# Ledger of designs, part 42: designed miniproteins, single chains, continued (4)

Each design is a single chain, and the fold is of that chain. pLDDT is the mean over its residues in the fold that is shown.

## One batch from the design tools (miniprotein)

Design m13436
Fold by ESMFold2-Fast:
Structure m13436 (fold): chain A 78 residues (1-78)
Amino acid sequence: EVSDEEIEELAREAVERGYAVIPAEGRTSEELAQAILAAAKENPGVIRGYQFNGDSLTLFFSDDATEEQVKAVIRTVL
């Protein structure tokens, strides 16, 4: 269970760093890709790229992304 406070902190850090690390939690690369596509559809231009690291997913964000947009993307992918 991820709290709203944890998501807000992840989004704040992601805006400053340009990326967020999301645990895969047993999801396949295909399942993670579908979650990313869903997030990108709702927030076009926010996700710059992504990288699968086995047990985690690294999401790279646009420099123009707001904290609110990043929070929405993280919430969708989690």
Scores: mean pLDDT 80

Design m13437
Fold by ESMFold2-Fast:
Structure m13437 (fold): chain A 100 residues (1-100)
Amino acid sequence: SAQERVKEIVETAKTIAEDAIKNSKNPYEAALKAMDDFEKKALELAEEFGLSEEQKAALRELVEAGKRKLEENKNASKEELLKIVLETLEEVEAHLLEAL
């Protein structure tokens, strides 16, 4: 069920991010908010699962790398910004599943 919970929060975050970015007048800000909201949920799960401080730090680093890519692509299309968010969510999912 831990693996199922990780997959559920990632799938939910993907759906929320897609909707928020597509419907936003400020897609870059929507993408950053989606990343922040997801990081909070992912860290809450990591804490609940008893992941180490090193594993939680690695998760934060993956999200930070995604945010850096968003900043570098601040004026990109909604499609490109969404792609960066989705790729970051998938990297965090893989990290959490391997850490379990």
Scores: mean pLDDT 89

Design m13438
Fold by ESMFold2-Fast:
Structure m13438 (fold): chain A 79 residues (1-79)
Amino acid sequence: PKITVTFENGEVKTLEVPSELSREEAVDILTNEFGIPRELAEEVVSQFRTEKLTPVELGNAIAEAFRRLGIKVKVEVQF
C-alpha cells in the first residue's frame, strides 16, 4: 500500500508501506519521514492500543500528528 500526504504549500510526499506496521515502525515513519517530534509521534501511535497498525491507521496517525502541530495536510491511502 502507498500513503500520500499533500501539504497546504503544495508539497507531496508518498511512502510505500507494508500491510501492517509495528508501533515502533509507525513512530519511526512519523519522526524520520515527516519530522514529527518523537514524543508526539509516540503519543499519537499509543492511541491505537494494538500491537500493529494498518496503513489506514498510520494515515490517521499522520493526520492527527500534523493537526496537533497546527499544520493542514491531506492524507490518502492507496492499495
Scores: mean pLDDT 81

Design m13439
Fold by ESMFold2-Fast:
Structure m13439 (fold): chain A 109 residues (1-109)
Amino acid sequence: GSMEIQKLEQAKSDIENAKNVEELLSATDKAIDILESLPKSKVIDEAIEIIKEAKELVEKNPNVMELGKKAVLSALEAVIKYLKGAPELEVEILLGMARINIGVAKLLV
């Protein structure tokens, strides 16, 4: 509903405004908590998986923080678009962009 979308938009803003790894990881944990509170769906489950992978990469390799941030933001946007009833293709493109950022991060570690 609109309340869940508002919480995710706030989480997205907190991720965008994170200035260091500690702030990014804290904001990412809050985003995961919000997503895990939503009704289960394939899109939400895939977004949670992507965000958890980004979190682990950034925790172990602070140098990939910006790629991790981009992955989390794309995954959150995919869920926001999904909840708003956006076309499946738009949601899949955003999840794909998140996976690409994770793939690039893995090459740099």
Scores: mean pLDDT 91

Design m13440
Fold by ESMFold2-Fast:
Structure m13440 (fold): chain A 95 residues (1-95)
Amino acid sequence: MEKVKKNAEESRRATREAIERAREVLKELEKLGAEKSFIELVRKAIEKAEEFLEEGEKLLKEGKYKEALLKYTSGTAAAGVAAAVGSLLAKILKR
């Protein structure tokens, strides 16, 4: 079934896009002068998402498409939380 491989490749792309979005939010927080503790929280979530992306890419190279999909899904979730929390903090700081 080619569907599992295609799903893993799509999830890889989604994880990369989610990490990029979270990095943009981190830059906005730094520009707004957010406290170091908030910057560190978002940064650590991005680092965790990047770890999942790297693990997923390794599994994808080994042909373990289902395991790669799970790692990419976890990475997307971690990056998504970082972006959501960071965006809320940025909105609070803009007032």
Scores: mean pLDDT 84

Design m13441
Fold by ESMFold2-Fast:
Structure m13441 (fold): chain A 76 residues (1-76)
Amino acid sequence: SMNQLQAAKVLFSVFSELVAVEYDPKEKIGENVKLLEETLKRAREIAKQLPPEEQKKVLEILEKIEKRAREILEQS
């Protein structure tokens, strides 16, 4: 539903803020990876509350965010 989509957008904003935080990737790669894993775990659990169609879309978006975040964390 539209209400669930709004909740998903808020989730994206929270995750985006975490990715946007300027960490030194060379110094803290391991800690940043753990943060990413825990954030994704929580995000996927929240996504399971959505209807099947919206859940699929949100999980696909989370996968794309994960790939981008990994690139950022592994680049200096």
Scores: mean pLDDT 66

Design m13442
Fold by ESMFold2-Fast:
Structure m13442 (fold): chain A 70 residues (1-70)
Amino acid sequence: SDEELLEELKAAALAGNTDKAIALVEELIRRGVSRERILAVLSQINAETTDMATYDAVARKYGQLLLQQE
């Protein structure tokens, strides 16, 4: 489900698994999950993470994918 993918995104990003987190973001966009739901999870990752490099990579990729959808 979309909720399970959002939970998996948070878990992957907090574990520093950048490749998995990016793949999950791409899947969430492909499934049409709302920007509000994805940004809420990214906000939680930003608040809880000790690895800003992983967060920055995921957030940057999400921004790039949104530009490609327009």
Scores: mean pLDDT 82

Design m13443
Fold by ESMFold2-Fast:
Structure m13443 (fold): chain A 63 residues (1-63)
Amino acid sequence: GTIEELRELMLKSRDAAGRAAAGEAVRLLEQGRREEAIESARNAYKQTGSEDAARAAEIIERG
């Protein structure tokens, strides 16, 4: 599921920004805060240029 894909991204990502974005997304999704999880990951991409942060947003948006 979505949380499992994000946890895999946290384990396999080569950049700290991507790992942080995936971890924050998991935290927000476990609280039922899906729209905030998407916004958080998108903002991480905008701030850092991390492709893995962009990937985190894509994973959440797909469900």
Scores: mean pLDDT 85

Design m13444
Fold by ESMFold2-Fast:
Structure m13444 (fold): chain A 93 residues (1-93)
Amino acid sequence: LLERAIELVAEAVRTAALTYVKRGEVEASEADIDAGIQQVVEMIREASKDPKLAEKMVETIRRDGEIAISQGGELAEAGRKLLEAARLLEEAL
């Protein structure tokens, strides 16, 4: 469950980052995006070791997913993946 949730978060972050780059809102190379995704993955793994941090992380991912869905389009796709990831993380904890 944890590994699947991490995969979904990584996919969502990539989708969001590429969307913002395409809109000209963010300047980032594919290598920058990959590095950012690895950092997010590491943060999730560390937070999952502490039950209190894990709960806050699930809440944050769920909130970010809801916001992304409200933006529509490609961000809505990213948001749906974040909501599924939050569900899997909550189940894994």
Scores: mean pLDDT 82

Design m13445
Fold by ESMFold2-Fast:
Structure m13445 (fold): chain A 97 residues (1-97)
Amino acid sequence: MAKEAEERLREAEKEAEENIKKGSKIGIPANLERLAELAIEAVEAGYVSERNRKILENALSWYETIAEYSHDNPKVREEAEEKVKRLREALAKLEAL
């Protein structure tokens, strides 16, 4: 699992860079969700990097924004709030490693 998490995270890091360049609103949320999950898994497995930290920070900022502006969609808001909690926990764990 840890090795697969590392490999997937490396792929996702490239996707994150491409998404920033594209500026695609449609593609960004889906890719960012995948990146956030992979980054959390990597931290839980004890494999971390500077890029992983940046992915977690970017995901946190994005999901905080989604939670704030999704007041008319309870499911999206709840999911974003849960992601924010998990991302904050992952960042705290990363700092402890």
Scores: mean pLDDT 69

Design m13446
Fold by ESMFold2-Fast:
Structure m13446 (fold): chain A 79 residues (1-79)
Amino acid sequence: MTDEEFEFVAKKLNLPVPVVKAVYYYYENNRSLAKTAEALGVSKGTVSRYLSKVPKEKRKEYYLEITTEIALYRMKKVI
């Protein structure tokens, strides 16, 4: 996933780019704070702060929405 794709999704969801990246990498890394922090190049505390911008019960729904918006973005580039 590219920075351009994250910026597109962030604009669609009205969320900051770092928050979108944190949610995406958190689920891609089986909800590991340590691996998400490594992927983002930040501390685990920073990841927790970004994730707190999205309610815990909605984070998986946001992850699915992020992956769907990226799939749609990629499809529009082909069409």
Scores: mean pLDDT 81

Design m13447
Fold by ESMFold2-Fast:
Structure m13447 (fold): chain A 69 residues (1-69)
Amino acid sequence: TVTVTKQAKAGEVVTLTFNLPEAKPSTLTYTVKTKDRTETGTSQFPASKTVTGSVLVLDDGEVTGTATP
């Protein structure tokens, strides 16, 4: 399991990159926490040592993603 957190500003596309120890399918769970809301989503990715996900944030806040192979 690899966790990445980035600060974000309104209108920013935040890219989270995860470097996994082995190339295998993974599930990415992300949480976007802004002043006025928290949004959580889940996506599945094919087998890769590097997983990249992008999130558009509408308000200033923090984006935290966790990749679980």
Scores: mean pLDDT 72

Design m13448
Fold by ESMFold2-Fast:
Structure m13448 (fold): chain A 75 residues (1-75)
Amino acid sequence: SLEEEKRELYEKALEIYGKIVDVYRKNPDDPKVKELYEKAKEILERFHQALVENKPLDELRKLLEEMEKIAKEAL
């Protein structure tokens, strides 16, 4: 269902965010890591807002893609 697909995308975003948080916790004084952590947090907040506003699946996929780009730089 559409609701299950949206949930799966959010769960993937949360998993990636958790990995970025772990990198930040290990490197709290690295300004590049802090920047990537703050960007990831912003994307997750936008993802949550998109779910609340019942945005289309394509918008959620774009937010996940943004999170994956941050992950490639952080991980």
Scores: mean pLDDT 87

Design m13449
Fold by ESMFold2-Fast:
Structure m13449 (fold): chain A 100 residues (1-100)
Amino acid sequence: SKDEIVERIEKAVKEAVLVFEEALAAGASRADALAKAREVFEKKIREIKEEYPEYEELLDEFLKRVDAVVAESVANNASAEEFKARIGEEVRRLIEKILS
């Protein structure tokens, strides 16, 4: 199940990043693009929590950290690359905790 949950998290991240990049390419503001990506990501993480309730607390803490990165990125007008790098670090930490 650890491998399955990691694969589902990685897929959720890839889908959210795709939504973010597509929204920016379509001319959306960074805030709007982040909001759309966040909605997709939250839906997928909620589905994972329903199937793997033992990880609910860990996933909720992860989502709070993601929300903080999103808020800081909007406030600081961070580049898309800076934002993706910060989110990538949070994802890496989550996966390491799951695999521990």
Scores: mean pLDDT 83

Design m13450
Fold by ESMFold2-Fast:
Structure m13450 (fold): chain A 114 residues (1-114)
Amino acid sequence: LVQELKDAVRSLISGVALYPEDPKLAEKIIEQAIREIGETLRRLGVPQEVADQVVNLLRQGAKEAMKNIDDPQKLAEVLRDTGRRLYELLEPYAPEAAQAIRDVLLSEADTLLA
């Protein structure tokens, strides 16, 4: 489940990156990835209300990332802030999942600034 979660987060990042080239396909990939993340968190025993908050946080983060797609520094800030907020929200319920999602988002942020 943690590996499925990491794969879904990577899919979400790929969808955001695709947005300038193919907005319609990007939106489908983003929505599917967010749905998969929410379902996987529920399978990990995360309460519905917390999973819904994570889903909302990821949708807001994806929207902000797409808005700043041409600004690597701002994109990295969005990824780090989303990862931090998500970790704080999710850690009490699923610490391994919280760490896994944050690690993927931080790794992507570091890659953008390398």
Scores: mean pLDDT 85

Design m13451
Fold by ESMFold2-Fast:
Structure m13451 (fold): chain A 65 residues (1-65)
Amino acid sequence: DVVHFVTKGLVEAELSFRGIKAEIVEKDGKIYIHVEDVDAEGLEIVREAAEGLSKATGREVEVVL
């Protein structure tokens, strides 16, 4: 799915631009965003990105610390 691929890449690029190291993994139709060493502000950014990714792809997105 081209839309899924592009959206995932854009989210990864946005998080990287904001200094957040995240790995996005898809498994069994669910998307996982693995984040390390994130503060409260960074966690809010990741939550917004997860919501956007979920709406764009129609899949469940989970943030993993």
Scores: mean pLDDT 75

Design m13452
Fold by ESMFold2-Fast:
Structure m13452 (fold): chain A 69 residues (1-69)
Amino acid sequence: SMAEKLKKMREKLEEEEKKLIEKLEKEDEKMAEILRKLYEYRLKYHESKDEKYSEEAAPLGKEVEEYFK
């Protein structure tokens, strides 16, 4: 089913994100913290469907975009 495919894709992305955060903790602890906060806001959005969590995450998302340029 589509739901099962989406679940597997989400699990793979979560694993890749965890690996990135672990790598960044050694190179840039501040950026690792920002990525953890973004993950937490994403979880809250998925649970609540409240756009306020997406809005609160926006400044942190911009910091990540600027960092990886």
Scores: mean pLDDT 76

Design m13453
Fold by ESMFold2-Fast:
Structure m13453 (fold): chain A 67 residues (1-67)
Amino acid sequence: SKEQFLRAIELLEANPAPTLSLAEVATILRDAGLNPSEAFLNALDVDGDGTVSRARLIALLKAAAGE
């Protein structure tokens, strides 16, 4: 739901790290009430290095929330 995406954004904005591991992303999304698939998490890892840009993820979640 929109509320789950907004909660995920809050958790990401509170995290000062510019990049996050896939495990960290999965934990944040689950804490927000989302259930990310392995395929979704792997798609976020565009470089195949096991990390995700915080700014990129926030932008995607804002788009999904309809902001």
Scores: mean pLDDT 78

Design m13454
Fold by ESMFold2-Fast:
Structure m13454 (fold): chain A 78 residues (1-78)
Amino acid sequence: MISKETIERAKKRVKEAMKTNEDIRKVYEDLKKEGVDEDIINVALLVVIHQKERGVLNTYEEIYELAKSVIKVLEVTS
């Protein structure tokens, strides 16, 4: 369901965001340690980045909770 173009765009955006945002980097590392597929993590964090740009998400907990919710949707619908 998720296109390769979407995954590659997500990887690029998330990689740049991790350089400037410690909470996004920490969530990525924690999800990877939990065994979540890296492509799924990148797509979920792309959603987080879009929400954060709207000023909605400011903490590790908010970022982690939204990422986990998106991952659940992606895993169930894939």
Scores: mean pLDDT 77

Design m13455
Fold by ESMFold2-Fast:
Structure m13455 (fold): chain A 108 residues (1-108)
Amino acid sequence: SATRARAEELFRQGAQYLKQGKYEKAFEKLKEALRLYLEAEDWEGVARMAGGLVLLGSIFYSEGKIELAKEAYRLALEGLERMAEAGKASEEEKALAEQIREQLEELE
């Protein structure tokens, strides 16, 4: 679909920014990719974006960018929860969602 093709393009751009250490630009691209993958119900794409957003959340946290870290973790959790509601989450993805919930509670 056109929606999935656009999500794949945004993912590629985000991955390239991650390699360059341009984390805020990477975050912008991965947020939009997640939105489009969710719209397309592309659960492999959603899982991939959730993983990338958890990584960005950890990077932002290490840089002291707490609000960006929280946003990244919340978006990753949203994606994983939508997968679980669709019956598409693995046990590993369910465990990751619980870990993100605990991390977010510690940041409050």
Scores: mean pLDDT 91

Design m13456
Fold by ESMFold2-Fast:
Structure m13456 (fold): chain A 87 residues (1-87)
Amino acid sequence: MFEELKEEARRALRELADPSASAAERVAIFERMLARFEAVLDTLSPEQREEMLRLLEKAAAGASLAASPAQVARIAARMREFAARVA
């Protein structure tokens, strides 16, 4: 379960590292990753939840590189909400 989640996260981060990805694609990748992590959060240990938060922080940074100021603000807000659930 967690190894599959980590592979999904690694794949998402590779997609975010693609310089040809559009701003809309980057935001969609982040949102997909966030939704997947939220869906399985309660099945994970505290250590695994912290690792997920770190992977999602990397995804948020990647998605923000080509995002509008409004999209950056939204990504930051969603990250704060997720971080509160991990704590």
Scores: mean pLDDT 81

Design m13457
Fold by ESMFold2-Fast:
Structure m13457 (fold): chain A 98 residues (1-98)
Amino acid sequence: PVPQSVKNALKETAEALPIPGRYGIYQITLSHAKQLDPNATVEELKEGNPVLNEKLGEMLLALADGDLSKLPKIVSAATKAPKKWKELLTEKLKENGL
C-alpha cells in the first residue's frame, strides 16, 4: 500500500523542481510504466491512475529507504544524472519484484 503522504511528497517535489527536472522524473517513470502498459501517459501519472501511482510510490519509497524526507534530494540527483537514475531505478524495481 502506498501512503497518501508519498503521493503528496512526489507531487510537491516534482512541482518544486525546475521544468526540466520536473518532466525528467515523469519521463523516467513513464518509461517504466510503458513496460507495464504501452499506452501509459504523463497525464495519467499526474491525474492519479491508481496502479501507476502505486508502483511509482513503491519505487520512490524503496529509493528513499522508507524516509520521505530524502525524496527531494533523490529526485534532484536523478534529474542531474538521468542515466544513473535509470540504472538505480531499474535495480530497485527488480529487487522489489516490479
Scores: mean pLDDT 56

Design m13458
Fold by ESMFold2-Fast:
Structure m13458 (fold): chain A 90 residues (1-90)
Amino acid sequence: SYLEKLEEVLKKLDEIIKKDPTNVIAHAAKYVVERAIKDIKEGASVETLEEHLARFEKLLKIAKENGDKEVESLLQEAIETLREYIEEKK
């Protein structure tokens, strides 16, 4: 469920990159989402997942400041999904 939601975010980020390969924020968002998915699949600790949350939140701020609303929305989805997963794992 949570993995499927994060993989859907990843697919949408790939679509943004395909349309605009120069979108640096979309590339950065893809990188952090891929790392979170990998760590979830490998059974990472709550502490490791909270580090990924911090990276998502930092990147969300950058996306907002740059007016990249599409990447902002996808990062918000990823943050909510990861936060819910962390709460269930606690």
Scores: mean pLDDT 86

Design m13459
Fold by ESMFold2-Fast:
Structure m13459 (fold): chain A 83 residues (1-83)
Amino acid sequence: ASKEEVEEFGKKVRELRRKSGLSQRQLARAIGISTATLSRIERGRLKPSPSLLGKIARAVGELGDAEIGLELGKLVQEFSKKM
């Protein structure tokens, strides 16, 4: 994925996480990463692994909102094809 695609993906993760009602700390804890690592992903400063992408979408759906989790899952699937 390009830097622009990583930045756009991170921005969408942050947007959908916030809409689901989850704090950055809650999501990071649920998927087993530091809040600093999640912050880097959401700012497009770190490209997440395919495994971590799946964990993010699942955690948003299970802990936040199921419809938002599905929307994020579609975004994750599209982003993963570009990796």
Scores: mean pLDDT 81

Design m13460
Fold by ESMFold2-Fast:
Structure m13460 (fold): chain A 93 residues (1-93)
Amino acid sequence: MEEEKKLKEEARKLLEKLREAMLNKDLEAAKEYLQKYVLLAIEAIKKGYLDLAKEFVEELRKLLEEVKDVASEEMLEEVKIAIDVLEEEIKKA
């Protein structure tokens, strides 16, 4: 669907910016991009795009694995919290 494609494209751009910020240890930028990504995932959940929302969570898990050795512990923890929050919201949907 057109709306799902737009959400997926926006999420992809935010994920790329989040990855860059985490690798550069830009904590403020990383938190902003993570927050925007989480809000986009919540929008997908509210609209009933649960498979898309699960895909967004899986992409966050892949990001965590990719950056675990270089990103700050604070940012790794923030992403883990975001994953847990989104999984809980998906379970309630």
Scores: mean pLDDT 85

Design m13461
Fold by ESMFold2-Fast:
Structure m13461 (fold): chain A 90 residues (1-90)
Amino acid sequence: MELTEEQRRLELAALERTLQNLIDDIKSGKITLEEAIKIFENNYKLLKPHLSPELQALVDEMLNRLKQAKSKEDFIKALEEALERVRALQ
């Protein structure tokens, strides 16, 4: 489906909140890296039909980056880079 600019703004804001919550939960030890990836993938599956092809490509790149992280620190850095990228699109 084609997103209106307002819908795109709301979806970007939702993605920003999801990424920030994941960063906070990982840093606090509330969730594991495996749980964080699963949460992000599940949220993306729900959002994907409503995202433009450009936003889908961005999220696919972010997921690939997260799956390649070798440590907790690398994973947090990847999430923080993704968060900055999402903020730059708003």
Scores: mean pLDDT 75

Design m13462
Fold by ESMFold2-Fast:
Structure m13462 (fold): chain A 70 residues (1-70)
Amino acid sequence: EEELERIAKELNIPVEYVKSITEEDMKKAREEVAEISRRLREQSGADVDIDGKKLMDLAVKAAVGVLLER
């Protein structure tokens, strides 16, 4: 879970809070990131190579954002 620890540090929140994210929250975040990636590819007309680690970081950040909206 080193990825969650790094994301928690970047967001300046406890890692335990990030771990509280549900699978549903992560699924929604991943879908949002995937949609953004797809739109970028369509707009640029070229392959957008986004590292899987970077996508995971974005997904977790989005999930935390959803939790904060509650």
Scores: mean pLDDT 63

Design m13463
Fold by ESMFold2-Fast:
Structure m13463 (fold): chain A 86 residues (1-86)
Amino acid sequence: SAAAILQAAIAEANALAPSVPPGQVPALEITLRSADGVESVYRPTAEALKEARERLAAGEAEIVSVEVVLVPTEEAERQSAELEAM
């Protein structure tokens, strides 16, 4: 399920947090597939993650993949406003 995929990625990000270089934190890059088969990659930004979450909540798309990526701390702080599990 989408919830299981997100939970696994969040757990991976949390496990990586103590090991990341100074000035970087783990964040999520989400790929969604809409009902028409179109895939969209949501970069690890607050706006993109908000759009991805809204589409998932509306049932308009499913998760294809979620990848943990390293981003600058400032960028991750903006993401934390949208996805508190980081």
Scores: mean pLDDT 72

Design m13464
Fold by ESMFold2-Fast:
Order: C-alpha cells, then structure tokens, then sequence
Structure m13464 (fold): chain A 88 residues (1-88)
C-alpha cells in the first residue's frame, strides 16, 4: 500500500518534470538570446528523465528510495526554473 503510493507519487513528479523540461526547451528555442549549450543540456536532462521513468516503472525500489527520488525531482524543478529565468 505505502510502496504503491510512493511509486505513483514518484512517477507523477517525474512526468511533471518531463513536461516542464519540454516546455522550457520550446520557450528557449523560440528566444533569440538563449544559450544553445543550455538548450542541449535540457535535451540531455529530458532523455535522463525518460530513462528514469522507465526504470521506476519496472524497478523494485523501497519507499525511502521513492521518497528520495521525489525530493531529487523537486530540486531539479527549482534548478530548471532558475535556468529558464536567467535565459529569458
């Protein structure tokens, strides 16, 4: 029960991060002052997120590991926000 909820929350947060990264890439590609290196790093992050989603869907992780993953994803969202604000 708790394990299933922790896994669902982690997948939800990863999918939200994926959508935010995809949106950021689109906004920066349309912005003439955006650094191409930043766009490439975001595309690499998108691939890593997609691989992490696939891993989490099939992985036998503990509740604590899923909770740590959620914290990591929230940290990545904050970093993404700062990167986008700096490039815009």
Amino acid sequence: MELEKAKEEALKKLKELKELVEKAIKELEEHPKADPEVIERLKELLKEIEETIKFVETANLSVEEFKQLVKQVEGQKELLKKVVEKEL
Scores: mean pLDDT 81

Design m13465
Fold by ESMFold2-Fast:
Structure m13465 (fold): chain A 85 residues (1-85)
Amino acid sequence: MVEEIRELLERAEELAEEAERLLEQGKIFEAEIQLALARMTLSVARLLLEKSESPEKEELEKRLEELEKRLDELQARIDEAEAAA
C-alpha cells in the first residue's frame, strides 16, 4: 500500500509536469486534460493514504498536500490562459 501510494504520487507529479509543459506550449486544452488526470490520480492516492496505517503516512500526507497546492496553482494558470484565449 505505501509503495502503491508512492507510485500514484509519482504518476500525479509526472502528469503535472506534462500539463505545465503543454501550458508553456500554448496547448491549453491538452494541459487541462493532463491536470484532470493528475487530480484523479491524487484523489486515489488520498483514499489509499486515509486507509493506511504506516510510519510513513505523515511524510506521504505532506507530499500529497504539496502536490495538491501545485495542482491548484497550475489550475489558476490554465484558467487565466483560457480567459486570455
Scores: mean pLDDT 83

Design m13466
Fold by ESMFold2-Fast:
Structure m13466 (fold): chain A 69 residues (1-69)
Amino acid sequence: SALNEELQRELLEELSAVDPELAARALEALDKGDRQTFQELMAQLAALDPERAEALERRLLRQYIESLR
């Protein structure tokens, strides 16, 4: 859905501080609808700073759930 894609873009923007080139490649894959490449690149980004990635995913998920109420 568009909302899920928006959350993925927000996660990428936050993670771009870790590796902007890798984040840009992931965004390109997302825009092209290449789910496999996007997932692989997101896994690489998360592996660079797993604590930050986990914290961001929890924060964005909470915000998403709040938006549904």
Scores: mean pLDDT 72

Design m13467
Fold by ESMFold2-Fast:
Structure m13467 (fold): chain A 95 residues (1-95)
Amino acid sequence: SELKRLEEVYDEAVARLAAAIRAGASPEELRALTEEAIARLREEKERAIERIKKEKGDTPEAKKKIEEIEKLTEFHIAQLESLTAMAIWVRRLEA
């Protein structure tokens, strides 16, 4: 399932970011990890869309699944950006 692969990539990204935050990674390191995770999510999205188009063509079912994948990917990207921004902001307040 393409949705499951996107979820796995997101879960791995969250785990890596959480570990980096706990280890005291710099704001620059946290941004770099987030940018890498976002790039990976976008690459997995494009692969998923290409696979769906190849398997289902220009069907209504394919279009609905592509829209779902695009929305889920953008949601996961927004969550990663929010988590990173919050972590950096909290550190700035404690400094």
Scores: mean pLDDT 85

Design m13468
Fold by ESMFold2-Fast:
Structure m13468 (fold): chain A 74 residues (1-74)
Amino acid sequence: SKADEFIEKLEELAKKAPPSVQPIINWLVKEIKEKKYSIDEMIKALEAMLKAFEDLFTPEFKEELEKILKEAKE
């Protein structure tokens, strides 16, 4: 499903994330799984994360997150 693909991509990206960012992405993945987020909720959560922590992301890492977001939106 799209939800499973979204989660898998976030988990893969978390492995490549800087130590400062990895806990934030892991927290989001945990929230998605425990609260059973809809696709819309996943999109909103990722958009909020990108905005709140933009200064912690490299341009390349931000592009990978935006790619996941775009694929979730179809």
Scores: mean pLDDT 79

Design m13469
Fold by ESMFold2-Fast:
Structure m13469 (fold): chain A 70 residues (1-70)
Amino acid sequence: ARKEQDKAYVGARSGILGHEVYKKTGNGSAALKIAETGIKAGREAIDQGKSLEEAVAVAEKAIEEEIKKL
């Protein structure tokens, strides 16, 4: 239950960051890739036993690195 709630929270935050990329660039495929990058990184961190705070930090770092490649 808790892991699924934490994964849902990381997913929601990653989606919001993807939407911010869409607002700035108008590029839906880039926005989707940013969201998916954060979701994957954060969920993997949670499955590895990291805290929600650590999973969010991992997801945001992964998103930041993908944005730098745009």
Scores: mean pLDDT 83

